# Designs tried in a protein design run: designed miniproteins, single chains, continued (2). Part 35

Each design is a single chain, and the fold is of that chain. pLDDT is the mean over its residues in the fold that is shown.

## One batch from the design tools (miniprotein)

Design m5199
Fold by ESMFold2-Fast:
Structure m5199 (fold): chain A 86 residues (1-86)
Amino acid sequence: ALSDREQLLAHVGRLAQELVDFIEANIADPAERAAVLAQAQAELSARTAELLALLDAGRISLAEALAALDAAHAEIKEWIARRAAA
């Protein structure tokens, strides 16, 4: 069985791949794709670090961490969509 940490990191990997696919589908320019991806990955990484710290401290459950990560992912996708529409 995977640890809580390993389960969270596996979920992060899936969400990171979904962001790559979403950016490629919505942004045609390679330089803009690279810039948007870098920003999206930085935000996801920052949220992951915060959630790992809370999980390691026993302050949140794995279910709460996964839900918070899904919410952050949705916010990042909304930001990408707004940028693509501009």
Scores: mean pLDDT 88

Design m5200
Fold by ESMFold2-Fast:
Structure m5200 (fold): chain A 75 residues (1-75)
Amino acid sequence: DSHVQAIREAAEEFAKRYGISLEEAMRLVALAYNLVEVFGYPYEEAAKELGLSPKTVREMVETYRKALAAAEAAA
């Protein structure tokens, strides 16, 4: 599943950067993406909901989109 693979690849970067588990990073990336892309939250509001900075939420969403596009292009 390209969605699961894209979340995992995005999450590996953030798990390493923030010193959290890969599984926790995957949950945060998935939540950030859903709030912004599915529910239409601005980055600032999604960040408040998740207890993260708007910059972190934007990076999570952009990294996930990029990983998903790469996975789809390789299919």
Scores: mean pLDDT 79

Design m5201
Fold by ESMFold2-Fast:
Structure m5201 (fold): chain A 91 residues (1-91)
Amino acid sequence: SELEETRKKLEEARKKVREELGGDEERLRRVDDLAAEVSTPAWRGAREGRPEEGVRRAHEEIERLLKEGKISESEAEYIKASVELVRLLAS
């Protein structure tokens, strides 16, 4: 299913982030927290009947963070997978 495929993609992306961080669980937890924060517009959009707008806002924030050097490409992929999981769960 799309949900199962997205969960696997999320697991793989998170594993890459962990490897990039050298197994630093505290830094990984901060990335987990950021993924939850960035996914908030997607949850709100779904609640308000505007899921596409919520996902768009989340992607805009990911792009901004990446351009500002606040996250790596691996972290961006993990956060994108988190947003997609939220989109599917909120449907």
Scores: mean pLDDT 86

Design m5202
Fold by ESMFold2-Fast:
Structure m5202 (fold): chain A 82 residues (1-82)
Amino acid sequence: PLSKLSKEEAKKLLEEGRKQLKELLEEIYEELKEKMTPEQKEKVEEEIEKMKENNVLIIEDTEASKKLKESLRKSFEELVKK
């Protein structure tokens, strides 16, 4: 339970989640960038930077990570489809 985590353990958990998010966003971007116009690339890069700065946090859970990955991929595909 989160209530049993020390401040240091909570900080490590947040850093792990942030790392997972960065890796997931980079993977999706690399997959989609070949299909993007320069304008779409700029928008996707801006969204990635905003997510890195403003904390959409992924705490590592296999099913939650998969659902979020699919959601992000779908969002980026919709952005590219324009």
Scores: mean pLDDT 64

Design m5203
Fold by ESMFold2-Fast:
Structure m5203 (fold): chain A 79 residues (1-79)
Amino acid sequence: SKKILVNISGLNGEDVTEDDVRDLFLKYKLEPQSVKLVSKTEKEAVFEVTFASSELAEKAIKLLNGTLFKDKSVKVVAA
C-alpha cells in the first residue's frame, strides 16, 4: 500500500470531512483503502489517504494535485 497527503486550503471555517475527500477520489474512479483526518484548522484540512498500490497513488497525485474543490485549493503529495 502507498500513502499520500491531501491538503485542502482556503477554508473559511468550513467543514471538510473524510467522506468529502473519499468522494473526490471516487469521481476520478480512484478508490482509497482509507482516508484519515490528520489536522484541521479554520484555514486548511490535511488528510492521509492510503491506496492499494503505488500506481494508484501516483495517478491520484497527477489527477488531483493543483485542482480546486468547491473553490478551495487541493494539494496532493507523496507521504
Scores: mean pLDDT 86

Design m5204
Fold by ESMFold2-Fast:
Structure m5204 (fold): chain A 86 residues (1-86)
Amino acid sequence: MEELEARMEALASQLSPADRARLEEAARRAGELARELAATTDLAPEEAVARATLAALEELVADPSLSPAARELAALVLARYREKAA
């Protein structure tokens, strides 16, 4: 876990300003979706956040406008979330 977190932190330090702006926008939209899911469905707030985060991460992993470092970071975070959901 610690080693994975260190790798994610190292990747985050390699992000361009454009990568950071895209990740920030994705996080903002995920927050909006989580609030909408919590308001319109019977999902617990934690589950709504997890669903929205998974959707955002899957989009980021497939985004060709992101650097390889940003996509690798998104893939590592996505893998961690999928492990918790399984």
Scores: mean pLDDT 78

Design m5205
Fold by ESMFold2-Fast:
Structure m5205 (fold): chain A 71 residues (1-71)
Amino acid sequence: GAPFDWEQLEKEREQAIKEGRVEDAEVGEFLARARYEGLLTEEEKQALTDALKAGEEALKAKVEELKKKLE
């Protein structure tokens, strides 16, 4: 399959911010770092996309889970 579509994830995040569903700069910094450093598996990237669609609480929880795993 094609590489994970980071542009699609960013589009969905921008839409979520516009809708007031996500407003966390720390989440944005983590996503930028994960993209730049290749820190996430395809499954973890999909889990972030699913969490973003579920809302801010789910997204924050998934980001904290992944940060803990990667530290």
Scores: mean pLDDT 69

Design m5206
Fold by ESMFold2-Fast:
Structure m5206 (fold): chain A 95 residues (1-95)
Amino acid sequence: SPELEEAAAEVSRILRRIFAAEKDEEARLELTRRLRAITDEVLASGLPPEEQVLEYTRRAMELLLEHMERNPEIPEELRREAREALERIRALEEA
């Protein structure tokens, strides 16, 4: 799905911008650890590949938004973009 590919690309784009803004090494390592846990859980789920990508994309975006809400140094614009992206991802799950 082109929409799913775009949503997955959006997760990568937002993550890159978070790492550029996040100066706390421990917070960056914690985010990386939690993203890895999501990847491992999704891969172990036995879901079809497209459903695995959708599940990962939603959970990753939820995690990124949660991380940004804890750090006021991360731009509000990026939090807004993440919320809008999450709404689009949820619409894909309902289709």
Scores: mean pLDDT 84

Design m5207
Fold by ESMFold2-Fast:
Structure m5207 (fold): chain A 89 residues (1-89)
Amino acid sequence: MAAAEALANKLAEKLGITDPEAIEKLVEALRLLAQAYAAEAAGDTERALALGIEALRLIKEAASTSDSEEAKRLAKEAEEAIREAERLL
């Protein structure tokens, strides 16, 4: 979706992420989250979960490039969500 890049840039600004590679990871994470929501709506919970885990890994990697309090918090929340989601597989 064309809005994913705009959302990723806004999130990067809020999180203090300036690395272009990290911003590209946020764009990919948002695209994967959209695909996960579509899979869940179609009844494919296993695929939705796998796509969601991949998106969370990209979010954690991108957030880890920033020293902001918001980025550190997001990285911890993403790590916890990954652990909980992996327990469902």
Scores: mean pLDDT 83

Design m5208
Fold by ESMFold2-Fast:
Structure m5208 (fold): chain A 101 residues (1-101)
Amino acid sequence: VKEEIDKILEEVLKLDPSEETQYFVKRVKERFDNLEKEYEDEVARLESQAKADPENREKILAEGEKKRTELENKMKSFADNLKKYVLEKALEDRQKRLEEL
C-alpha cells in the first residue's frame, strides 16, 4: 500500500510540480504515515493487553482484529480516494495540453 501511494504521489508531481501540489503531496504522506503508525501502535497495544490478561486473551485479540481491519480499511479507502484524485488531475492536465495546441 505504501509503495502504491508513493507511486501515485510521484505521478501527481509529474503532472503538476507546483508548490501547492508539493504541499498536498507532503500532507498526503504525513496522513498516510500517521495511519500506518496508528495501525502499528494499536497492534502493539493489543498484544501487550493480551499478555497482561491471559484469561481474556481471545476476546482482546478478537477486538484487536476488528480494530486492525478498521485501520486497514481506512488505509485502503485513503489509497482509493488518492487514485481517484490523480485520475481527475490527469484529465485536467490533458485538457490544458489540448488548449495549448
Scores: mean pLDDT 73

Design m5209
Fold by ESMFold2-Fast:
Parts: sequence; C-alpha cells; structure tokens
Structure m5209 (fold): chain A 100 residues (1-100)
Amino acid sequence: SPITKKLTDEMNRLLDEAFDRVRRERPDFAVLYMRYVQFVLSLYRNYQIALAENDEEMLEDVIKLVQHNKETIQKGVDILREVMPELQSMVDKLEEFIKK
C-alpha cells in the first residue's frame, strides 16, 4: 500500500541518520548499536503498518516480538534517546510496549 511504502521509506531515512550519528558518537560500538537501532525501527514500522492497515495478525506478531525481545528493545530505545532525542514519541511508545 502507499502507507506501507511511506512508512518503510521513513524508517530507512531514520536508519541512515541514526547510523551517521552512532558512528560519530560511538565509533567502537557502531555495528552493535546499529543492530539494536535497526531492530527497534523495524519493529515500530511494523506496528505503524499494522495500525494503518488494521492488520490484527501483524499487530499480534509485533506484540509477540516485544515479549520475546524486551532487553534488545530497551537497548535500542536507550541508544535512540541519546543520539536522536527528536524521536521521543517513538521511544515513549516502545517503552510502553516493554512495560507490559
């Protein structure tokens, strides 16, 4: 759908920007940190697609991934909070997911 493409393009733009900032601020850990960032950005994209397309199966898959990956999500949001503070709304939503 046009929404799915738009959300995927947005995720890729944010991933590129996060990559540049992480490499600058944490060069020795950039590869590891980017794995966490990529995971949480992909998870959030899938959540947004599920809501936009009213896809209950995709929403259930997102919740299942959250339940099995809380520590990975926490690491990803901690990195995003530090290097991309403008993504506070996304960070807050991901923290709500972990809290449940």
Scores: mean pLDDT 83

Design m5210
Fold by ESMFold2-Fast:
Structure m5210 (fold): chain A 89 residues (1-89)
Amino acid sequence: SAAEEAAERARALEERIAAMAPDDPERVDLLTEAAIAYIRAGRLAEAARIVEELKAIDTPEARAGLKRVVEEEIELGVKQLEEAVRKVT
């Protein structure tokens, strides 16, 4: 399923992040992708942990990453509402 694929992607991204230097320029982008993948997998506790790490980094790149994560949460929420309306209306 898409959720299982997202969970596998999130785990692979975390393994890459764990192997990176803390100052690697790609680290913030991979953290952002991992948070989005956890959201798509429905693993909100893991997504929240990465969001707190991005907040702690507090660079322009980390703030841009947080914006992308929020946009993904909104998109999934809208999709859930659209599916609920379609089933009732």
Scores: mean pLDDT 81

Design m5211
Fold by ESMFold2-Fast:
Structure m5211 (fold): chain A 100 residues (1-100)
Amino acid sequence: SMELVLGFHLIAAGAGVLVIRRALESGADRAFIDAQLRGLIGTLDRMIELSEDEEIIELLEEMRRLAEAMLDASREERLELVEEIEEKIKEIQKLFLEKL
């Protein structure tokens, strides 16, 4: 089902954000973090393509904009941006639970 596939991508996106946060906190190489960000953007693009719910699409598009902003941002700005992405993921998870 599309819902199951979307759920799988949501888990992958959450894992990706956690990896990015830990990499930022540990001072990992920019190239590594940029690769993880591009992976997250790809996952978000797939979720937008699969989603039919306008509210979920709007949250995914906002997370995509935040992830793209992180590619051009300083390390300090990236920490603030990843926190915003984490909150958007929590909002999507809540909406998924409400629609089950």
Scores: mean pLDDT 85

Design m5212
Fold by ESMFold2-Fast:
Structure m5212 (fold): chain A 125 residues (1-125)
Amino acid sequence: SSEEIGERLVEQAQKIREEAEKAGLSEEDKETLGHAIGGMGLMVGLIDLMKEAGVSKEEMIEVVRAIFKEMIEEAKKNNLEEMAKEIEELEKRVIEMIRNNASTEEIAKVVIEGMERLLELALKK
């Protein structure tokens, strides 16, 4: 359900925040990571709402691209090129999933995996 998907995304975001804090990430790295994780959660929530509202795939893809663009630009602004590339690859996968009628649950799973990869990249110093 939408509520269960939302709960899983919130739990994953909290886990990532706790792991980043324990690892001693800088405030700047934590903020950039947090921005990307927040954008990913927002994107999944909007996909769920747009599907319920009967929005076209084309309109959904435009909204998804706009959210990914903001996350990519923030990562690049902070010289996190590997994070930006990972976000770009996730964008491609999410768009293909929308085109192929993937469920919000299936998209959420891929996004959660993407969040975990961003944490792994942030921990490589």
Scores: mean pLDDT 86

Design m5213
Fold by ESMFold2-Fast:
Structure m5213 (fold): chain A 93 residues (1-93)
Amino acid sequence: MDGAAFRAALAEVAELVDALDPEVEAILRAVVDPETARLLSRLAAASDEALEEAVERVARRRGLSPEERDALLAMARELSRATREYVARVRAA
């Protein structure tokens, strides 16, 4: 899958999880653009089960291979984790 298609798939995952944390989004807007802040905030607010379900739905809609699905899930999990760690550090400061 090319980089543009991968980014589009990741955005669809973020939309499907429909998790809201306005405080996390506000913290992220200090360091990234508003669209990226919204995407990362949604991924960070989602449970691992919700991320797996959203990735599975996107993979089915886009006809992703098992390897592409696994890569998408790994990326969504990593961005969710990294965002949570960043926000925790900001809140602890």
Scores: mean pLDDT 82

Design m5214
Fold by ESMFold2-Fast:
Structure m5214 (fold): chain A 65 residues (1-65)
Amino acid sequence: SLEEELERRRKRIEELMKKAQENADKVTQGADDARADPSTLDRYKEQSPELAGAVRARLRAREAA
């Protein structure tokens, strides 16, 4: 039981880390793309509306800074 719980926890952490890394990379690149062409956000919305929102938020943060 304990070994099964440890295996499930490890797998969950690995999946979360992989997803977070991929999303972070996409958000950074997407913000650069969106600065040049705002319609690029539509491409990210097709993949993930949450990712598109993160790209927009990062773009706004850059404008405010």
Scores: mean pLDDT 72

Design m5215
Fold by ESMFold2-Fast:
Structure m5215 (fold): chain A 65 residues (1-65)
Amino acid sequence: SSASYAAGQILLAALSIDGAEVRIEERDGAVVLTVSGTPEQRALAERAAELLGKALGKEARFIAE
């Protein structure tokens, strides 16, 4: 939903993931984060995806590039 997507964008901005390129999408009620960067940046983004899923009460998926 648009509301879940907007909430996800706001929350991710607050997490301050330095140097990583991050995209957020909502598909079929799940929140999908796609991240490119170093292994350390991807690990931080994966943790952010878990937090986002809990905050929204939705399934969160993480994709690393």
Scores: mean pLDDT 67

Design m5216
Fold by ESMFold2-Fast:
Structure m5216 (fold): chain A 80 residues (1-80)
Amino acid sequence: MSKEQLERDVLRALRAMVRSVGRIAVSNTEDPKKRKLTELYTRYLVESLDARIEGDEEEAKKYFEKAQEYEKELQELEKE
């Protein structure tokens, strides 16, 4: 009903989707290094969403920046 409630419902749906997609991605990754980075990326992305649901924007930003760091490492591996 409020904008805040709608945003929380959207974040909860996104969190569930990220968790499911991340689980599938990890299961389908055979390279141990890529698997570990995928696990870390998914973990910090979920932590960022959890922080946003709780209204902690600073904690959410911190976890999101950590997720972006692991995403960059995955992209560098894909270039090689």
Scores: mean pLDDT 81

Design m5217
Fold by ESMFold2-Fast:
Structure m5217 (fold): chain A 70 residues (1-70)
Amino acid sequence: MAEETRRLVDEAVREALERERERVRQEIEEALKRDPNAPPLSQEEIDAIVERRVEELRARLERELAAAFG
């Protein structure tokens, strides 16, 4: 694909991943507040879960882009 299109797609993916990171983090914090019997999570554990979800989304988007343009 054209370099300009690829750059715009890369930027959109980056923004989507950043939004997903914030969203997942808020969902985890909200879930922990609603269920006091939930197992306690350290900040490092929360960050690891967030990064895992973000990487899952990245892999999905990259696969979808490869299918569309490959």
Scores: mean pLDDT 77

Design m5218
Fold by ESMFold2-Fast:
Structure m5218 (fold): chain A 63 residues (1-63)
Amino acid sequence: SMAAKLEERAREIQKKTLIDLGTEAGFDPETIKEIAELAYKQSDQKKIAQFYKELLARRAEAG
């Protein structure tokens, strides 16, 4: 379906963003790789969202 194709592209963008942000934040390469793989597969979206939120909050110190 068109929705599935759009979601796949969105996941590619999310994966790249998570890798960049995770690397800058000093996360372990293994941790970043695991989260990136989960984002690409969307197998554990809650964990991905939590990781991203925590990472971004730490960088911005916005709480």
Scores: mean pLDDT 73

Design m5219
Fold by ESMFold2-Fast:
Structure m5219 (fold): chain A 79 residues (1-79)
Amino acid sequence: AKEEAIKYLEESIEAIKNGDRQKAVENLRKAKIAALKLPDPEKQEEVLKYIDEAMDAISRGDYDKAIEAVEKALEVLKS
């Protein structure tokens, strides 16, 4: 679960940097599904919050904030 969430979040950053909005959103959705399987409820809540912030930022065209939110989710998972 954790390793899958990290993989999809990293792939979402790559997609955002490449301008592939569709692939970025798809990878964030997959990361969200993986995050729901995390055993730590505190980490689960923070990761889901940051994924939602990233998806909102993408919908606003704010790709810098989207990357920042994904990086915060990765920090929670790697801590």
Scores: mean pLDDT 84

Design m5220
Fold by ESMFold2-Fast:
Structure m5220 (fold): chain A 85 residues (1-85)
Amino acid sequence: STQDVIELLQKIKDAIRNEDEKELNKLINEAKSKLSTFSPEDQQQIQDIINLVNEILNTTNSGQKGLQRDFLIKVIDGYIDELKK
């Protein structure tokens, strides 16, 4: 459901803000396992978010990682706003 997508996105955003990479890995694996239950449009946007999370996790430079986190939070906020109408 749309509410399930919003709740997942809010949890991912919280893990990014808390710099909790263990929780972030857990949440993206959960998102991957549930991906087929979402609409095709939501699947694409969630997959894009998963890809951006993986870029953060693979980044070693702290400054670049911070910019990637800020960017992804804005992407997630925009998507949540679209889902809420």
Scores: mean pLDDT 86

Design m5221
Fold by ESMFold2-Fast:
Structure m5221 (fold): chain A 85 residues (1-85)
Amino acid sequence: MKEKKEKLKKLIEQQLSFVKNSPEEYRLLLARNAGMQIARYGLVDVGLSEEEVIEMVKEAAKKLNLSEEVTQAILDGIKEMAEKL
């Protein structure tokens, strides 16, 4: 349980850093895809609620100074994946 949550935090940091450093043309698409991957791991493998996953992503996005548009695309990806589970 604890180990999986720590892996989720690392996944979030890695995915958001990748999105931040991506070309502007692909950034929103990659952000949505990152959100979907984060949600799959967080909801299925870790067993967290959608709200807990969203909160973790918002905190990481704030620390990385991601734009509101990019952050929203990640959150949209989380919601899309949650609807499919």
Scores: mean pLDDT 85

Design m5222
Fold by ESMFold2-Fast:
Structure m5222 (fold): chain A 98 residues (1-98)
Amino acid sequence: SAALRARIAALRAEIAAVSEQYAATSDPEKRMELLIRLAELRMELAALETQLTGDADAVQRALDREIDVLLEVAEMELPPEQLEKFRRKVAELRARYG
């Protein structure tokens, strides 16, 4: 629907804005919070894309790849304490949305 596509476009714009904030920050706690927010937004987007396309399997595969990218970024850029908090929060989000 047009309303569903508009909500998807709004979420994509929010993901882009959060990604820009992440690129602009060097604070490890802020980076962790922004990566968590990106994971939440990606999961919300996946739910709407499943409603739009009817292809839950294709959407889930795409989501898993996006979350894996966020985990790789976190492993490269976050200190161990923030990385552990990020991993724990992503696991909680996956349990809630899966």
Scores: mean pLDDT 89

Design m5223
Fold by ESMFold2-Fast:
Structure m5223 (fold): chain A 67 residues (1-67)
Amino acid sequence: SKADILAFLQTVEGVGPALAQKLVDHFGSLEKIANASGADLTAVKGVGQVKFEKIYPELRKRAQAAA
């Protein structure tokens, strides 16, 4: 469910409730988040380069493991 994806995303350091909601709204599924490129993630409104660089390695690793 979307609630499960939101809870999962918030386990990633630097991902708060607002960013988790934006990721779910943009991609729609954990599989799409797991397969997202850096360019795809920075296309999400409110994800800047500095925030992306801090979050991306752990987000990608954990999303791929869960998908």
Scores: mean pLDDT 73

Design m5224
Fold by ESMFold2-Fast:
Structure m5224 (fold): chain A 90 residues (1-90)
Amino acid sequence: MIPDDIPVQIPQDVQNAINQAVDQFGLPQDIQNFIRTQVRRMLQMIQDGMSIDDARNIIIDQIRRMFNDDTAQRVIAVIDRVVDIIRQMQ
């Protein structure tokens, strides 16, 4: 019943990609937690039959509404790294 009660676990390769990109872009802990929540949402949407590109576009649209352009660009770069890993796993 709660949108953030997502049962999907983030795969280890995806977690490693998030950690590396977050360190590279110097993102604070609250933004890191937000990214992990959005990655779980994206993985859930893909599991429910949505394409990777459609799931990515939904997450990117949310990021652009919530953050200024500089922060949004850094968060999007992390999401794009995660998307590349997910594509390689399929």
Scores: mean pLDDT 78

Design m5225
Fold by ESMFold2-Fast:
Formats: sequence, structure tokens, C-alpha cells
Structure m5225 (fold): chain A 70 residues (1-70)
Amino acid sequence: SEVEQRVGLHELEELEEILRENGLLDEEMAKLLRQAKEYARQGDIERASELVRQIKELVKKKDPELYKKL
């Protein structure tokens, strides 16, 4: 079952650290994270969640083992 996960700034900051520690925080990932954080600050949970999904899909392509742990 897909559970709708609420995206907040704290979760985005944790995701950023995970990406940094695994060498995945490139310009594309950083741009998506900045945009997701901006939507989260505005309370636009739907747009923030959409960007988190895109980030996770990029992680899946670059590091499938890390993706399984997210």
C-alpha cells in the first residue's frame, strides 16, 4: 500500500544529509531540494511531495541500494 507521506522541512534536511553523505548531492539534486524546501515553507505539500518523488527516482537510478533504505 502506498502511504501518502507528509513532507516537511525536517524531512527534506534529513534527505539532504543522506544524499550528501552518499555523494549524490550534485547540482540537479541540490536544485530539486531547494525547490522542495521552498514549497514546504509555503505549505504546498503536494508540490513538495512531487519533488521528493523526483529526487527518490534519481536516487533509484544512481544508487538502487540506497533507494531501498529510503
Scores: mean pLDDT 78

Design m5226
Fold by ESMFold2-Fast:
Structure m5226 (fold): chain A 83 residues (1-83)
Amino acid sequence: SEDAEYKAAMDKINKSDFMSKQERARLIAAMMMLSDKKARELNIELAKALEAKDRKAVQELIDRAMKLADEEVKRLEEELLKR
């Protein structure tokens, strides 16, 4: 199920030492700004990249999460301006 896949992904991410503490902090901050669906999709892809030990994929996913977080901040600003 989707929930079981996500739980397994989060367990892999939490137990992984493949990311630096700085990369992990940046990822956590970015994920807090994302919708649940976007955060879920990125975490599932990240878990697969970590299992594969694909450094390039891990870095690209962190960069994508940060870009999406910036876009979410802009969306929230636009929502507040409509009120």
Scores: mean pLDDT 82

Design m5227
Fold by ESMFold2-Fast:
Structure m5227 (fold): chain A 68 residues (1-68)
Amino acid sequence: GVNEDISILEKSIEVLKKEGASEEDISILKKALEALKEGDTIKAGELLSKLSDETRNKFLDILGELKS
């Protein structure tokens, strides 16, 4: 549900910051997190689509680990 997606995104932001993701990508992830908290899933999806390929791939890897 949305609460699980919010928790996963918060944890992913912490991991990606620690691994040296760009400030631009971290800003996008934080804006997507706020959109999810507001219930705007369309805006969150649009924001996430603007992530760099490198950060997007790492984010998907983190999602795979957290959902296993």
Scores: mean pLDDT 80

Design m5228
Fold by ESMFold2-Fast:
Structure m5228 (fold): chain A 81 residues (1-81)
Amino acid sequence: EVAEQLRKAAEAIRAGDFVEAYEHLAKAGAIIEGLDPEQVEEVLAQARAVGERQATIDIAPEVREAQAEKLLEEAERIEKE
């Protein structure tokens, strides 16, 4: 579900695994938009490419933690609905 994918994305960002993080964000978006499996595969491929590029940037741990916390807050908000 969307909340679960956002939590997985947050943990991946915290670990510095941007490829995994962006894949989970893409899965959350696909669920929200009701995408077909073929469309999901395409958005996952694009998400992996974005994650690989993001991984080349030396992002401070404090910034990654702040990003993870925002995703966890959003997941909790969705789960309460």
Scores: mean pLDDT 77

Design m5229
Fold by ESMFold2-Fast:
Structure m5229 (fold): chain A 86 residues (1-86)
Amino acid sequence: ALSALLAELDEALENKDLERVEEVLERLRELAKKMPPVQRALIEAMVEATKEYIKNNGNEEAMKPIVEELLAKIEPLVAAAREAAA
């Protein structure tokens, strides 16, 4: 589920679909509430970085690498958290 949201976020960023980006960020916040503090902090950081991207509305080149780095870090961490919670 979270992996699907991260993939959707990546696709939305590639397509410059800012409305979809906002929707995915809202879903990520919901999932963050179910996560341990570390994972939650990472998701919150990613949301904040993506909001900066949206706010600048064209500073994609600067923000893309930051968001991609965060997504790469969050993905395995969230997957591990889900496995541990099972």
Scores: mean pLDDT 69

Design m5230
Fold by ESMFold2-Fast:
Structure m5230 (fold): chain A 91 residues (1-91)
Amino acid sequence: MSKEDIDKFIELLEELKSIPGVEIEQLGNSLVITMSDDPKIQEEAEKILKELEKIEGVSILKSGNTYIISLHGSAEALKYAKEQVEKLLSK
């Protein structure tokens, strides 16, 4: 992941967090996204998740109404990404 990839990731993550019924939890280098069973919320969230999956170093695993986002990259890139995620989720 480049800095530009991480910045784009954070922008999309902030958009995803803004959807009512979407919950985001940080677990180390992974994010757990849980969403309402409302089909309209799922459709809005899935649109953003598709854009997130296009970013180099982002992988997404779906299990029911839960999505696990895993970040892959250099130790330096992952440290920067973790710091940006922590800032976003503390708001």
Scores: mean pLDDT 83

Design m5231
Fold by ESMFold2-Fast:
Structure m5231 (fold): chain A 65 residues (1-65)
Amino acid sequence: SQIGDQIDNIAQADGDGDIDSFRTHMINAINIDQSQITIDIIQHFSQNSPNPQIRQVAQQILDSS
């Protein structure tokens, strides 16, 4: 599914520390599906990513949605 592909890419970017890829796929995920499940997954990264820049980007996107 389109949303599943974006979520997989978000997780990969988090693991790689790729901030720009993370931001791109997170924005794409929200544009495809604004469901509570998608928001909860993104909130998980804002709270639990070991990378503080990933947490900051995730929070900024959630706050703008």
Scores: mean pLDDT 80

Design m5232
Fold by ESMFold2-Fast:
Structure m5232 (fold): chain A 66 residues (1-66)
Amino acid sequence: PSVEEIAKELERELGLSKEQAKKAAEIGIENRDLPVQEIAKLIEKETGLSRIKATLAATLVKEKLK
């Protein structure tokens, strides 16, 4: 799946802004081999999302990469 496809899912399912969703999708795809919690920390740092939303975003990205 593309960054754009995953970003649209993040917008729809988690209510992220377009920019936050795109950045979260990019981070999740680039770091797909890391555990969810590590990806979530990167998303939180780069987007300013709460830890809870960053964890949900990381989980969703990993599910879409199966």
Scores: mean pLDDT 84

